# Ledger of designs, part 59: designed miniproteins, single chains, continued (4)

Each design is a single chain, and the fold is of that chain. pLDDT is the mean over its residues in the fold that is shown.

## One batch from the design tools (miniprotein)

Design m14175
Fold by ESMFold2-Fast:
Structure m14175 (fold): chain A 102 residues (1-102)
Amino acid sequence: SLDEVLARIARLQELLAEFERLVREKAPKEELLEVLERIRREIEALAAEYAVPEADRRRLEEIFREAEERLEKGDYEGALRLVEEAVGLAVTLLLERALAAA
C-alpha cells in the first residue's frame, strides 16, 4: 500500500527534523542517541517488512553504527550528515519497493 509507505516516510522525515533540531540546539548526547535509535528501529522494521535487499539493509546498519560512534565522540554535525544519508537512502529504497509491488 503506497499510502501506508508515504505515511511512514512522513514519520521518518519528522524524526529526522527532530534530530536536526536537537543538533542545532546542542541537546544532551542522550537525547540525540534516543532519536537516532528511534530512526534506526523504524528503518529496520520497514526494510524488513518491504523486503529491502540484505546488502542495502547492511549498508544502512553500517551508517547507523558510524552515526552512533560520531555522537559518542561529540561529532554531532558528522552524526547528522550520516543520519540524513541513511534516511534519504531508506526513503529511496522504500519507494522503489512500494512501486515494484504495485
Scores: mean pLDDT 87

Design m14176
Fold by ESMFold2-Fast:
Structure m14176 (fold): chain A 73 residues (1-73)
Amino acid sequence: MSDEEVDRLVERLAETSKEDPGIARALARMWFSIELLEGDAEAARRLAERLGEAGILSPEETEALIAEAREAE
């Protein structure tokens, strides 16, 4: 996943979060897992960082997912 694709995904999830934060969080975790399963640990890490910055994930969830992505590298 490119930086532009990460940015577009985060923007879409931020809009979803305005209507339903729970669904946005579930979708965020799903996309993170897909990137790890496809072997793109760097994209997964960038996605987790951007999701945390956008407030879609809690600080604790963001840190945990970044750590998981770094271990997968």
Scores: mean pLDDT 81

Design m14177
Fold by ESMFold2-Fast:
Structure m14177 (fold): chain A 65 residues (1-65)
Amino acid sequence: MLEKAREEGARIAREMFREDPSTTPQEASTRAAELAYKNGWSIDEVVAAGEGAREEARELQERAE
């Protein structure tokens, strides 16, 4: 369950970067957590999605620079 949540967070981060390359890790983390929360995911899954999005966005930002 948590692994899938992290993967979904990473997917959201990649989509945000595709639409806006200036997306920060914090923005990606916040958006992924918000979407998970609105979709009724557990607190642990919400946290995992935010962490997955933050890590993915950080890596994408490093590669873009």
Scores: mean pLDDT 82

Design m14178
Fold by ESMFold2-Fast:
Structure m14178 (fold): chain A 90 residues (1-90)
Amino acid sequence: MAEKALEHLEEAIRALREGDTEKALEHIRKAQDYLMELLRQTTDLRKINMLIAALLLLIGAQFNLEKLGDVEGAIAEVEAARRLLEEALA
């Protein structure tokens, strides 16, 4: 699950840099699904807080893309979510 979430976040960043907003949103949604499954299986409060923060960043990235057209803001939020997920897995 974690590896799949990370791969989808990396693919979302790639799609955003290529200007493919629809592909980026699809990968963001898939990453959210994997993060929700990780959250369901996690009992460590520190990891729960990091996973929730990552999910909130991905919600922000979707808002930036769908409502504001802010690709740069979306990239920053997806990259921040990826870092939080990597830290949660440490």
Scores: mean pLDDT 87

Design m14179
Fold by ESMFold2-Fast:
Structure m14179 (fold): chain A 69 residues (1-69)
Amino acid sequence: MRGLEELAKAEATGGLERSDHLGRLAIIVANLVREGRWDEVEELRKRATPAQRAAIDAAIQAVKDHEAM
């Protein structure tokens, strides 16, 4: 669970540092949504830049689409 988020983050930064911030953010948000931590997701959305907010919303939608079948 928590370790899987760290592994996903490590994978995003593994061997590369080419502005992977949005990809890492999407992975973190997807994991927060799966854990039901919606308060944390809402705080991230409120403080995000437009680009980061788009990545957050895309990650939320992807998780919902996958869970909804």
Scores: mean pLDDT 67

Design m14180
Fold by ESMFold2-Fast:
Structure m14180 (fold): chain A 71 residues (1-71)
Amino acid sequence: MKLVRLTVTLAPGADVDAAEAQARSIPGVLEVRRIGDNRLEVLVPEDKAFEAARALASLPGVASVHIEPAE
């Protein structure tokens, strides 16, 4: 199964711990990792990528979501 990497950029002053916990609760999310002071890396199956990106973009404090192939 192909994996997709989602890079989540948080707004200044956002609760990173809350955003990480909410990202982990999204169906299909396999891994969530902090990759900077205001960024998260989220790994999902390719068939869940758009649904996960939409869910992540709707979270409080999320500024943007970038979708990248992770093979």
Scores: mean pLDDT 78

Design m14181
Fold by ESMFold2-Fast:
Structure m14181 (fold): chain A 64 residues (1-64)
Amino acid sequence: AAKIEVDFTARDAEEARTARRAVVELARAQGAEEIEVTFRVAAEGRTPETRALLEEGEAAVRAL
């Protein structure tokens, strides 16, 4: 599989959930072999909920 670089910036919890789902779907489509993911949170979105959702997304990609 080709290497895929993904960079998501979330401004709130909903954007974080959307980014998480998109990354997991992309990883599955590519076989999750060579994917580099960077999750970022804009200042206004820096809540425990948003960070937890992004961390769950990273864990889900690694579990594939």
Scores: mean pLDDT 65

Design m14182
Fold by ESMFold2-Fast:
Structure m14182 (fold): chain A 65 residues (1-65)
Amino acid sequence: HMIDEKEVLRALADMYEALGDIFAKKGNYKEAAELYRKASTLYRQAGDVERAEEMEKKADELEKK
């Protein structure tokens, strides 16, 4: 069994999303936005365009203050 590259990318994206949620709840909006943007990139690389777009939306909303 070879590790599926897309599964690894998706797992990493999920981790960054979870960290972004934690920072957002604490009011660390800049750090949360950066974490969501990293998650977005990883979701796109994994082929999950819908989740990538959701992460970009979350980052953009946090950058609006």
Scores: mean pLDDT 84

Design m14183
Fold by ESMFold2-Fast:
Structure m14183 (fold): chain A 55 residues (1-55)
Amino acid sequence: VSKKELEREILEALARMAASVGDLELAERLLDEAVEKGLLSREEAEELKRELRSL
């Protein structure tokens, strides 16, 4: 498993935790950070944002 894959999974987990406590702004910022680091594509981040908002 690559370091980038682990970093992506950690950021996704943190974004899901933020959304679960109602902090959608933090969740979206974490996903945007993952895109800037090259860990997620923009499309993947937008899909995850939609998923988190529907929770």
Scores: mean pLDDT 80

Design m14184
Fold by ESMFold2-Fast:
Structure m14184 (fold): chain A 66 residues (1-66)
Amino acid sequence: IDEAEVTEALGLMYVGIANILESRGDLEGAAEEYEKAAELFESAGTEEGRELAEEARRKAEELREK
């Protein structure tokens, strides 16, 4: 396991937390966790990480607009 793999795994954990918060109706909390996930995915420096970061940011924006 290298630093990129660990960073992507942490990002996925934050996505999991965001999903739980969203299911409870905490849209602002969920958006904050998606933003944390996006930052981690981007910092991984991989193409997959960049794609995951874009998806996470899109989710955060959608939740903040509700």
Scores: mean pLDDT 81

Design m14185
Fold by ESMFold2-Fast:
Order: C-alpha cells, then structure tokens, then sequence
Structure m14185 (fold): chain A 107 residues (1-107)
C-alpha cells in the first residue's frame, strides 16, 4: 500500500540520518578506533534488522531501543557526557519515527 511505502521510506531515512549523527559524534569526540568499529557493527546490524521489519512500527521501535542501549553502553566507556549525547540522538530518532507513523495513519 501507499502507507506501507511511506513507512518504509521514513524508517530508512531516519535510520540513515541517525547512523550519520552517531558516526559524526564518535569522530568529533575522538572515540578509539576499536570502540568505533564496535559501534559501526551495532549500526550495521540495526540497519539489517530495520530493512526486514520496516513495515512493523512496534518492531522498528524495539530494534532502535536495543541498538541505542548498546551504543550508549559503548560510549559510556569513553565518557558519561558522550553516552548522554548518543542516548539523546536515539530518543530524537524514535520520537521522529513515532510522529511520522502517526501522520501516515492520520491520512
């Protein structure tokens, strides 16, 4: 359906933007290469799971929450401030997706 196409597009766009923001945050805060590699592996697994589940809002949100918790744990080993910034980026992405899904349903 057209609504399913919109859900898929918005899920993918928000995931791509979130990945870019997390990678930028890691680079700007000089996160060690080994921890950045772990973060990239989590983001790659997240992207793969989101592609399989892009039409299931509840599953998409669960995938983002799980990946967010894993990224926050890695970044907490660098600093509490970095962990809080990463947590906020995932919260913003989750709320943006919830808003997009509500708007698609309201049409």
Amino acid sequence: SEKDRLRDIYTRLIAVHLRHEIEKLAAENKVPPELRAKARAILDAMAKELRKNSLNPEKVLAILKKAGAEIVEIFASVSPELAEKAKRLFEIAIEALKDAYRMIEAE
Scores: mean pLDDT 87

Design m14186
Fold by ESMFold2-Fast:
Structure m14186 (fold): chain A 69 residues (1-69)
Amino acid sequence: DREKVEEEFEFIEKVAEDTISKSTNPEDVEKLRELVEELRKAIEAEDYEKAVELMEEILKLSQKVLSKL
């Protein structure tokens, strides 16, 4: 569902931004920024299967980063 993917994208982007603001590890910050950019491109290309995969990857990385704080 395209509408749900767009809403989830907005939510995931905010989660990534919050994690970036709290992270002290520049490698994790750069990786999160790259994943968010890839997610934007996937949505623009209407590759929703890849978009869902990237959203899961962003959430997993955000959880790992926050657990190290």
Scores: mean pLDDT 79

Design m14187
Fold by ESMFold2-Fast:
Structure m14187 (fold): chain A 105 residues (1-105)
Amino acid sequence: VEVDEDIPAAKFLASLFDTPYKTNVKVKVIEKKDGEYVIEIEADIPLNGRTLKKVKLKFKVSADGKVTAIEVLDIEVESPTPLTDEEIERLKQALLDALNAAADL
């Protein structure tokens, strides 16, 4: 199910960007069980002077709209030279650290 930016997780993600209304955010609710939502988000995310494109994130969100867990599923990086697997893993970790800090996790 595709939903708009009124979902708490989509609003949370948009708040991480300098210009949230220019964020390319796509949100799917993939599971709803026992007062918790599992939401998949795809977005372009600025990080450390570069743009990570088509970032796929998985969020667990409580019924009151609080983010309880974040997982980075995939990232696509525009680079004139292909990145190594180690560089991609470091970028995923840096993104996860930034998202956890923003969510107070």
Scores: mean pLDDT 64

Design m14188
Fold by ESMFold2-Fast:
Structure m14188 (fold): chain A 74 residues (1-74)
Amino acid sequence: VSEAELLLAVAMIAASTLIASLKGSTDPQVQALRAQAEALRDRIAEGLKNGMSVEEAERYLAEVRALIAQADAL
């Protein structure tokens, strides 16, 4: 398993966990954040299927962490 695949797998787990935590809210801010997390998850899933550089995988993990920080601020 490549380093990029491991980073993407971690990012996928984090994104999926975030999406699950945001389910069931009728708050428009939470719904918008969930939509952003779902779009990011879909890009991570494509990277896992088609390959991605370590640098790109690290950026995706950083984007997931940024969304988690935004959720914590709501």
Scores: mean pLDDT 83

Design m14189
Fold by ESMFold2-Fast:
Structure m14189 (fold): chain A 62 residues (1-62)
Amino acid sequence: SRFEEVLAQMEAVAEVTPEAREHLERGIKLLDEERARNGPHTAPSVEAVKHFKRAVDLAGLG
């Protein structure tokens, strides 16, 4: 899945805590739902971006 692919990429460069993992999963799920409704090239919503930013910050990558 896209979540597992992105998680593996983050784990290759950073320590991904359970909280960071949960935010990444929520962001990917929101993006997938948005793209299912609006098309595959739909940009992430503000809500999805907030989850991604939180995951990156928690992993020490922000």
Scores: mean pLDDT 80

Design m14190
Fold by ESMFold2-Fast:
Structure m14190 (fold): chain A 94 residues (1-94)
Amino acid sequence: SIEELIEEMREETLALVKAADAGNVDEVRKHAERFVEIAKRLYEELPNADKETRLEAEIVLALGVMTLVLLSKSPNPEIRKIAEEALKRLDELR
């Protein structure tokens, strides 16, 4: 369901922040890839969602995208690359 995708997206965004703070490149990659996969499914569900659920989905998407934008400015070049690749993949979904 879209509600499950929204919750998974919140969890992946938080995990991405924690992994980046820890400098764990492998976990950053894992959670960034999972975020993109969830975003693909969310975009497929959005046209069928009610207005309130769509707004919640857009807010959670925006928070995750903002997190990736911040990570694209990381002093760690591997984390920057992962974030830049995730942002490019997300842009291609629009």
Scores: mean pLDDT 88

Design m14191
Fold by ESMFold2-Fast:
Structure m14191 (fold): chain A 57 residues (1-57)
Amino acid sequence: MDYEELLANLERLAKEDPEKARGVFRALLESAPLFLEQLPPEIRARLEELIARYLNE
């Protein structure tokens, strides 16, 4: 999937099932930290906004 599709799917998941979305966001941070650093800046900003909104630590 491309980055726009990835963000759209994560946003949909977060709206439909916030608990599962939090699990996915946590897994991204813990298992693929370098993936976030390699994203285009605008895509990374949108993903970080979703994570900040739905993932509490």
Scores: mean pLDDT 72

Design m14192
Fold by ESMFold2-Fast:
Structure m14192 (fold): chain A 61 residues (1-61)
Amino acid sequence: MYLNPAALADAEGRIALADLKAALRALGLNPTDAEVKAFDTDGDGTLGGDELGALLTAMFA
């Protein structure tokens, strides 16, 4: 499966949780489903830029 910028984010810059987890694992991180989903405030299975930033801050802090 190919992960590319167009497949990772929609027209509003949101990224699907599965694609986000794959990208983070490629960076050597090991995020849990619970951690990623906790930042999905819309409950639609995607993260926006602000939500993604908060998740990355939590993972690296």
Scores: mean pLDDT 66

Design m14193
Fold by ESMFold2-Fast:
Structure m14193 (fold): chain A 54 residues (1-54)
Amino acid sequence: TELTQLEIQLLLFQIALDTARWLAEKGNADAAAEIPRLEARVKELKEQVEELKK
């Protein structure tokens, strides 16, 4: 259940990151500013998912 919750969060943050990248490509500076934070969050969630898969 905890693994499933983290995998869902990872999917949602990955979608948010991809959306922010798309908006940044369109010239949205606010979206561009969010990218590093979203990248860090996705990385943390990936590490948590991998830890629980052990």
Scores: mean pLDDT 84

Design m14194
Fold by ESMFold2-Fast:
Structure m14194 (fold): chain A 64 residues (1-64)
Amino acid sequence: SEEAAEEIVKALKEGKYEEAKKILRELGFSEVQADVIVKELSKIEDEEERKAAILRAIADVRAA
């Protein structure tokens, strides 16, 4: 999950939103959930905070 979070952070930093959404979908998020998460993560400028937000989202999906 840490590796996936790092790949999502990198994709967002490079403006590759569709790649970030694809990784989220592979982790079990729906298309709608992935779109919302990408929009929320795009508001976070700090890479460390962005990574923490992704890890929380992954944990929440796994708990559901």
Scores: mean pLDDT 79

Design m14195
Fold by ESMFold2-Fast:
Structure m14195 (fold): chain A 72 residues (1-72)
Amino acid sequence: SEEAEKLLEEAKQRIDAVVDRLVAQGRVTPEQAEALRNEALKEVESVIEKYKDDPEKARQAIDEILARLEAA
């Protein structure tokens, strides 16, 4: 759906921003950053599929995934 595609695109941009910041700060290597990005994307895709009939729950779960990523 258009809503699911928008959620995924927004989450991808947010993940990229967090991961780029962690690399710039020297907190992770580029290789570790790629692994974190791939893991976060898989979780986001899973959540969007799971909650395709409940976009509010999908958004909440995506926010939780991103909060954990920022704490890395």
Scores: mean pLDDT 84

Design m14196
Fold by ESMFold2-Fast:
Structure m14196 (fold): chain A 89 residues (1-89)
Amino acid sequence: MSLLDQGVEALNKGDYDKAIELFKQAIKEEGEDNYYSLTGLGDALFAKGKYDEAIEYYQKALSVETSPYSKLSIQQGLELAYKKAGKEP
């Protein structure tokens, strides 16, 4: 199994700390231009309430070349992360 596949499994099981570690390793091994790992890391950080860090990784994911559909889904995640950061008392 790839690090990306293991990260996705951990994310789906709600093991966000493990997902964060696995996606960080995938980015380190495959380079910072892997939008799947960058998006997965953003999703895991968002689930942990680390919205500022999630915003950074969603922005990095958008900076790489990807399909219009993938860009739209990342943009939606980014908008929600900004909204959540702005809603904390």
Scores: mean pLDDT 77

Design m14197
Fold by ESMFold2-Fast:
Order: C-alpha cells, then structure tokens, then sequence
Structure m14197 (fold): chain A 63 residues (1-63)
C-alpha cells in the first residue's frame, strides 16, 4: 500500500506542475483512487491506471 500511495502522490504532483489550478480536483481523485485500492485490493498498475484515466478526463473537461 505505501508504494501505491507514493506513486499516486508523485503522479498527482507531476500533474499539479502542469495544471496547478486543478489542485483540489486532483487531490480528490488521489484520495478516491487510494481509498478504492485499499478497500478492493487493487494492484499498483490498476490504481495508477485509474488515476491516469480520471485525471485525463478532468483535464479534458476543464481545458
């Protein structure tokens, strides 16, 4: 779980460098994906892919 949290946090921080205005929405996605991974036992790859899909959708909608 710590590795998943660390890599999700790094993905969030990288997205924030490009889209600082989306800080609240990216934090929400980070927490939602981490909670789902913890409850449903998602793999690291599954959790990272879910974050990427949700963040990409958010960026497209806000761009």
Amino acid sequence: MEEIEKELREMKENALKVYPQLEEELEKIFKEVLEKAKREGLSKEEALNMFQRKATRLIVLKS
Scores: mean pLDDT 82

Design m14198
Fold by ESMFold2-Fast:
Structure m14198 (fold): chain A 77 residues (1-77)
Amino acid sequence: SEKEELEKEFLREVKKAAKAAKEQGDEETVKLVEEAARAFLAGDYEKALELLEKAAEVAEGEAKEYAEKAAEIVKKL
């Protein structure tokens, strides 16, 4: 299903964002992305989007790119 495909893509992108942020020592972005993933799994897509957009604003490099991709996926739900 489309929803199942989007959920898998979302989890892939947030894992990449968290990994990139951890490698960069960006604890703020790690926290925001992990909170966004928890909100998403709880079905709170509005909160997940808000947290991912905030992560994309504070993050740099690959962490920013993956957070932006995750936000785009949430917008499709």
Scores: mean pLDDT 87

Design m14199
Fold by ESMFold2-Fast:
Structure m14199 (fold): chain A 87 residues (1-87)
Amino acid sequence: MQEGVGELPEPVMRLLEELATEAEEAIKAGDYEKAIELLREMKERARREMERLGVEPEVIERVEANIEAQIETIKLYEKYKEEVEAE
């Protein structure tokens, strides 16, 4: 009877949305260090919630990989800012 609406449990989806929103806000403020810290913290929290809810290990690894990809994107934003400032 569990509604397979979006494959991830609602609490996990909420954490991922909150993570994306807060990290994006920090990026817009130019605080890339804060954005990276937020993503790392939310990655750990998301993992714990997924394990608690019995999410498949393959799905957990995929979600963690997506969060790590976001961290790498923020590092690229930081590098882009440095390059623009060098002009």
Scores: mean pLDDT 74

Design m14200
Fold by ESMFold2-Fast:
Structure m14200 (fold): chain A 59 residues (1-59)
Amino acid sequence: SAEAERWAERARNAARAAADLGREDGFKQASEHAEKAEKAKTPEEAKEHMLKAGRAAGG
């Protein structure tokens, strides 16, 4: 769905932000959550992984 796709995109953006800031552990953890958001079967699951990616990235 378009909503799940938007949450997955936000999760990927969080991982990219961590990489740009040199946060190696944050990037790794956020990337793992972004991958789970991309594979999510529902928008709710995608959003949960996006929130975890954001927390791992450090904002």
Scores: mean pLDDT 82

Design m14201
Fold by ESMFold2-Fast:
Structure m14201 (fold): chain A 75 residues (1-75)
Amino acid sequence: MKKKLEAEIYLALAVMAVSLGDAKTAIRMVKKALELGLEPDETLLQIVRDALEIAKKNGDEETYEEAQKLLEELR
């Protein structure tokens, strides 16, 4: 249960980061949740898509590329 709880906390942090317009933090938190064994579901995929759009609007090419690659890996 410990790793699952930590993964859920990172997912919640990713949602908060997206709400604040912080795509880089959102992608970082999603990667941490996946590393801890969180199964990619539609909610997680939506967070990555939202972060990709925020990175695109902000001109953050590095975060945009990371988000795009993550979406390809989670197909």
Scores: mean pLDDT 83

Design m14202
Fold by ESMFold2-Fast:
Structure m14202 (fold): chain A 86 residues (1-86)
Amino acid sequence: MKLILTFRGLSPTELTALTLRAIGLELEGYDVEIKIEGDTLTITIGNLTQEEVDEFLKLAEELKKEGAKVTIEQSGDTLTITIEKP
């Protein structure tokens, strides 16, 4: 499966922290594409197992409980999660 994570409304500190985490995934051997546009970070991860996708969905739901706006959309083998601060 392919996962597209989009974070919107990030502070400079949050943008840096999330970008470093994405680089960490790339260094671990995941197919990672990173795109930064202003306060928006988009991370595309290829070749995920269903178990790995389920872990990302769980983390997205935890962020939603903390007040973030979370949108989840699936199209074929691509899962898109958009996370935006309130």
Scores: mean pLDDT 81

Design m14203
Fold by ESMFold2-Fast:
Structure m14203 (fold): chain A 58 residues (1-58)
Amino acid sequence: EIEELIKKIKELMEKLGLDEEVREIIEYILEQALKEGASVEKLEEMYKNLEKDYEESK
């Protein structure tokens, strides 16, 4: 479930056309957050924010 959220976040970042450097930083943050026991709730919030940004960029 958490891995699915990370996958969706990565797919959204690709669709948004974010630079590779920015994507690497976000991926690193996500990996560290999971390692530190970050909640699914925080990942869902991040996904919603990215989705909103994608919709607004249209």
Scores: mean pLDDT 70

Design m14204
Fold by ESMFold2-Fast:
Structure m14204 (fold): chain A 85 residues (1-85)
Amino acid sequence: MKGQALALGLSKEEAEELKEYAESLGAKARIIESKQLIVSAMGLTEEQVRELGKYAESLGLEVTIHRVGDTVLLLARKPGTRLEY
């Protein structure tokens, strides 16, 4: 099973730490700069998605995990953050 993660509402430092952590798990991660900093990570296992979710929660983010077919999707965001491109 493949896992994907998206984290929103991060500071620059939090985005860099989350990217490095995701890459340490073997994921392809990137920081997207728009109206807010977004971290996207792909190529995770279900177990690695759970580990990344726990780390994101430790940073004060709200984490939601959804299973879509054979893919696990993680969404992490600061409370009250709106999803904007």
Scores: mean pLDDT 75

Design m14205
Fold by ESMFold2-Fast:
Structure m14205 (fold): chain A 85 residues (1-85)
Amino acid sequence: MEAVRAAEPYAREGDRAAAEGRAAEAAGDYARAAELYERGAELARKAAEAVREAGGSEEMVQGLLDQAEALRRQAERARARAEAQ
């Protein structure tokens, strides 16, 4: 639980950024969606670091890093769409 508590602020802000990114993408604002997905990815990486520092499991750390990578890929796709507009 301590590792979860350490990650909570980053996880909450990251989830918010990802949700705002999806809303921006739905509105056709791909440039803003990319920025928000990049922010979500960075927050997921910070959550992973917080879990690691708190002595959380490697599985929990890897899960957060996987989430960060998924958001980074969403940001790259959104940027590509913005460039195509």
Scores: mean pLDDT 84

Design m14206
Fold by ESMFold2-Fast:
Structure m14206 (fold): chain A 80 residues (1-80)
Amino acid sequence: LSEEEKELINALVYKDTGRFLTDEELEKLKEILLSNEDLEEIQKKIEEELGIKLSKNTIKALKTFLKTGQKEIIEKYLKQ
């Protein structure tokens, strides 16, 4: 992950959870989000491995951002 990608992902994670992820946790989040698992399994793995609860909408936004590189998806959620 680039520095900009880490900052954008952490901003959305903080909005949902009230905490930031470390660089290692952000790389793990990327791995989980880019898996071919369904949303329920992804949400469960995030809770088990990172100890955070992300909404399904946040998970969808993060997956799209990581697959497409479109930062506008994250920025839209941050601007409400």
Scores: mean pLDDT 81

Design m14207
Fold by ESMFold2-Fast:
Structure m14207 (fold): chain A 72 residues (1-72)
Amino acid sequence: AEALIAEVEENARKAIAAYKAGDEKAAKEHLGKALAATAELLATASAEDRARLEARLAELDREIEAAADAVR
């Protein structure tokens, strides 16, 4: 679980960096990887951990949206 969380965060940070650099193609590639890891993480999470993971993922999603919005 922790390894998948790290993978989501790493790819999200790379997507944010790519958006800020104006590289939308790279941003979408890393975002796709982050979404795939997120789906696997949520599918394997226990009910007890799901709420905590969803909160962490929601915060990360806000950062991605803010970075994408900044290049418009």
Scores: mean pLDDT 75

Design m14208
Fold by ESMFold2-Fast:
Structure m14208 (fold): chain A 60 residues (1-60)
Amino acid sequence: EELERQAEEFRKKAEELKKKYDEMVKDGNADPNKVVATALLYVGYQLEAERLEEEIRRRR
């Protein structure tokens, strides 16, 4: 239950960060350091969500 909620939360954070990253790339005026930081955060949350989802699957 709790792992499923955490996985969903991390996935939502990853989706929000991806949307923010896409907006920065489209704008063209974003700080390159912030663009890179946002991309790294997005990848981090996506990997965490995948790890939790894999653990949930193992419990079956």
Scores: mean pLDDT 79

Design m14209
Fold by ESMFold2-Fast:
Structure m14209 (fold): chain A 75 residues (1-75)
Amino acid sequence: DLLEKIKELIEKAIEALREGNLDEAKEYLVEAQELIKKSKKVEKNLVDAVKTGQASLAAGVEPEEAAKKVEEALK
């Protein structure tokens, strides 16, 4: 299930952010984004969560705050 895999990657990115593993979090978000592009149609909350995570990392947001923003977007 593609949607389940995307969600799992986002959840792994959140966990990596909470552990301070920024590079690992970035890799999980890139993988999730690639799967989203291949599906061409995905639930808005999954798309928003990935975009929020990538934007937070690019802006240098503190990892714990970035994780919270991604979780909020995933709802």
Scores: mean pLDDT 83

Design m14210
Fold by ESMFold2-Fast:
Structure m14210 (fold): chain A 71 residues (1-71)
Amino acid sequence: SPLDEIYEEVKKLIDEGKSPEEIARTAVEKARELGFEDPVGVAGEVIGRLYKEGVITDEQAAAIAREVRKL
């Protein structure tokens, strides 16, 4: 699904040690490219899912969510 594409892209950036700013930007831009009407909301949903699945820490989730809110 398009959401899974964003999830995998974001997970790859996290594994590569990318900054919260770059992760947030990539998630929002990918959601926009895939035609989501609320790309910022979708990016937030993806970050929430990564946190719930134990892929990222509380600190990482909070940092990325702060950057998503700026977009």
Scores: mean pLDDT 87

Design m14211
Fold by ESMFold2-Fast:
Structure m14211 (fold): chain A 73 residues (1-73)
Amino acid sequence: SLEEAKKALDEAIRALQRGDYETAVKNAERAYELAKKLGDKELQKVSYRILAGAYRQLGDEDKAAEAEKEAKK
């Protein structure tokens, strides 16, 4: 549901803010999967933006760049 997708996104943002980057990735991936099932392209883009931020903090520049490109589609 839209509510579950937003909750996963909020948890990803909170995890990113407290430095829990693995939890941020997990919740952003869940938000993306839910957004994809809903056909919500804006939530998909937002989820990719959070993924890019989390991967950047983990030092995974390649995954961060890929997520950033997907967010711009």
Scores: mean pLDDT 85

Design m14212
Fold by ESMFold2-Fast:
Structure m14212 (fold): chain A 65 residues (1-65)
Amino acid sequence: SEIDELEDKAAEYGSKGDVEGAAEAVIKLAELVGNEEAKELARKGKETKDEELLSEAAGLVRSSL
């Protein structure tokens, strides 16, 4: 599924330290699950290169699945 593909992509980018790629995947996941809070955190994480914000956003996405 598109969700599974994006989860795999986010994990791959995260393992490589590609914060921007991971953030884009998490933003798309947040959009698909309809979690605006996760989307906002992922956008901030991308803008500031903050991996902790991306981790928090990913956690919110998982709680929405």
Scores: mean pLDDT 81

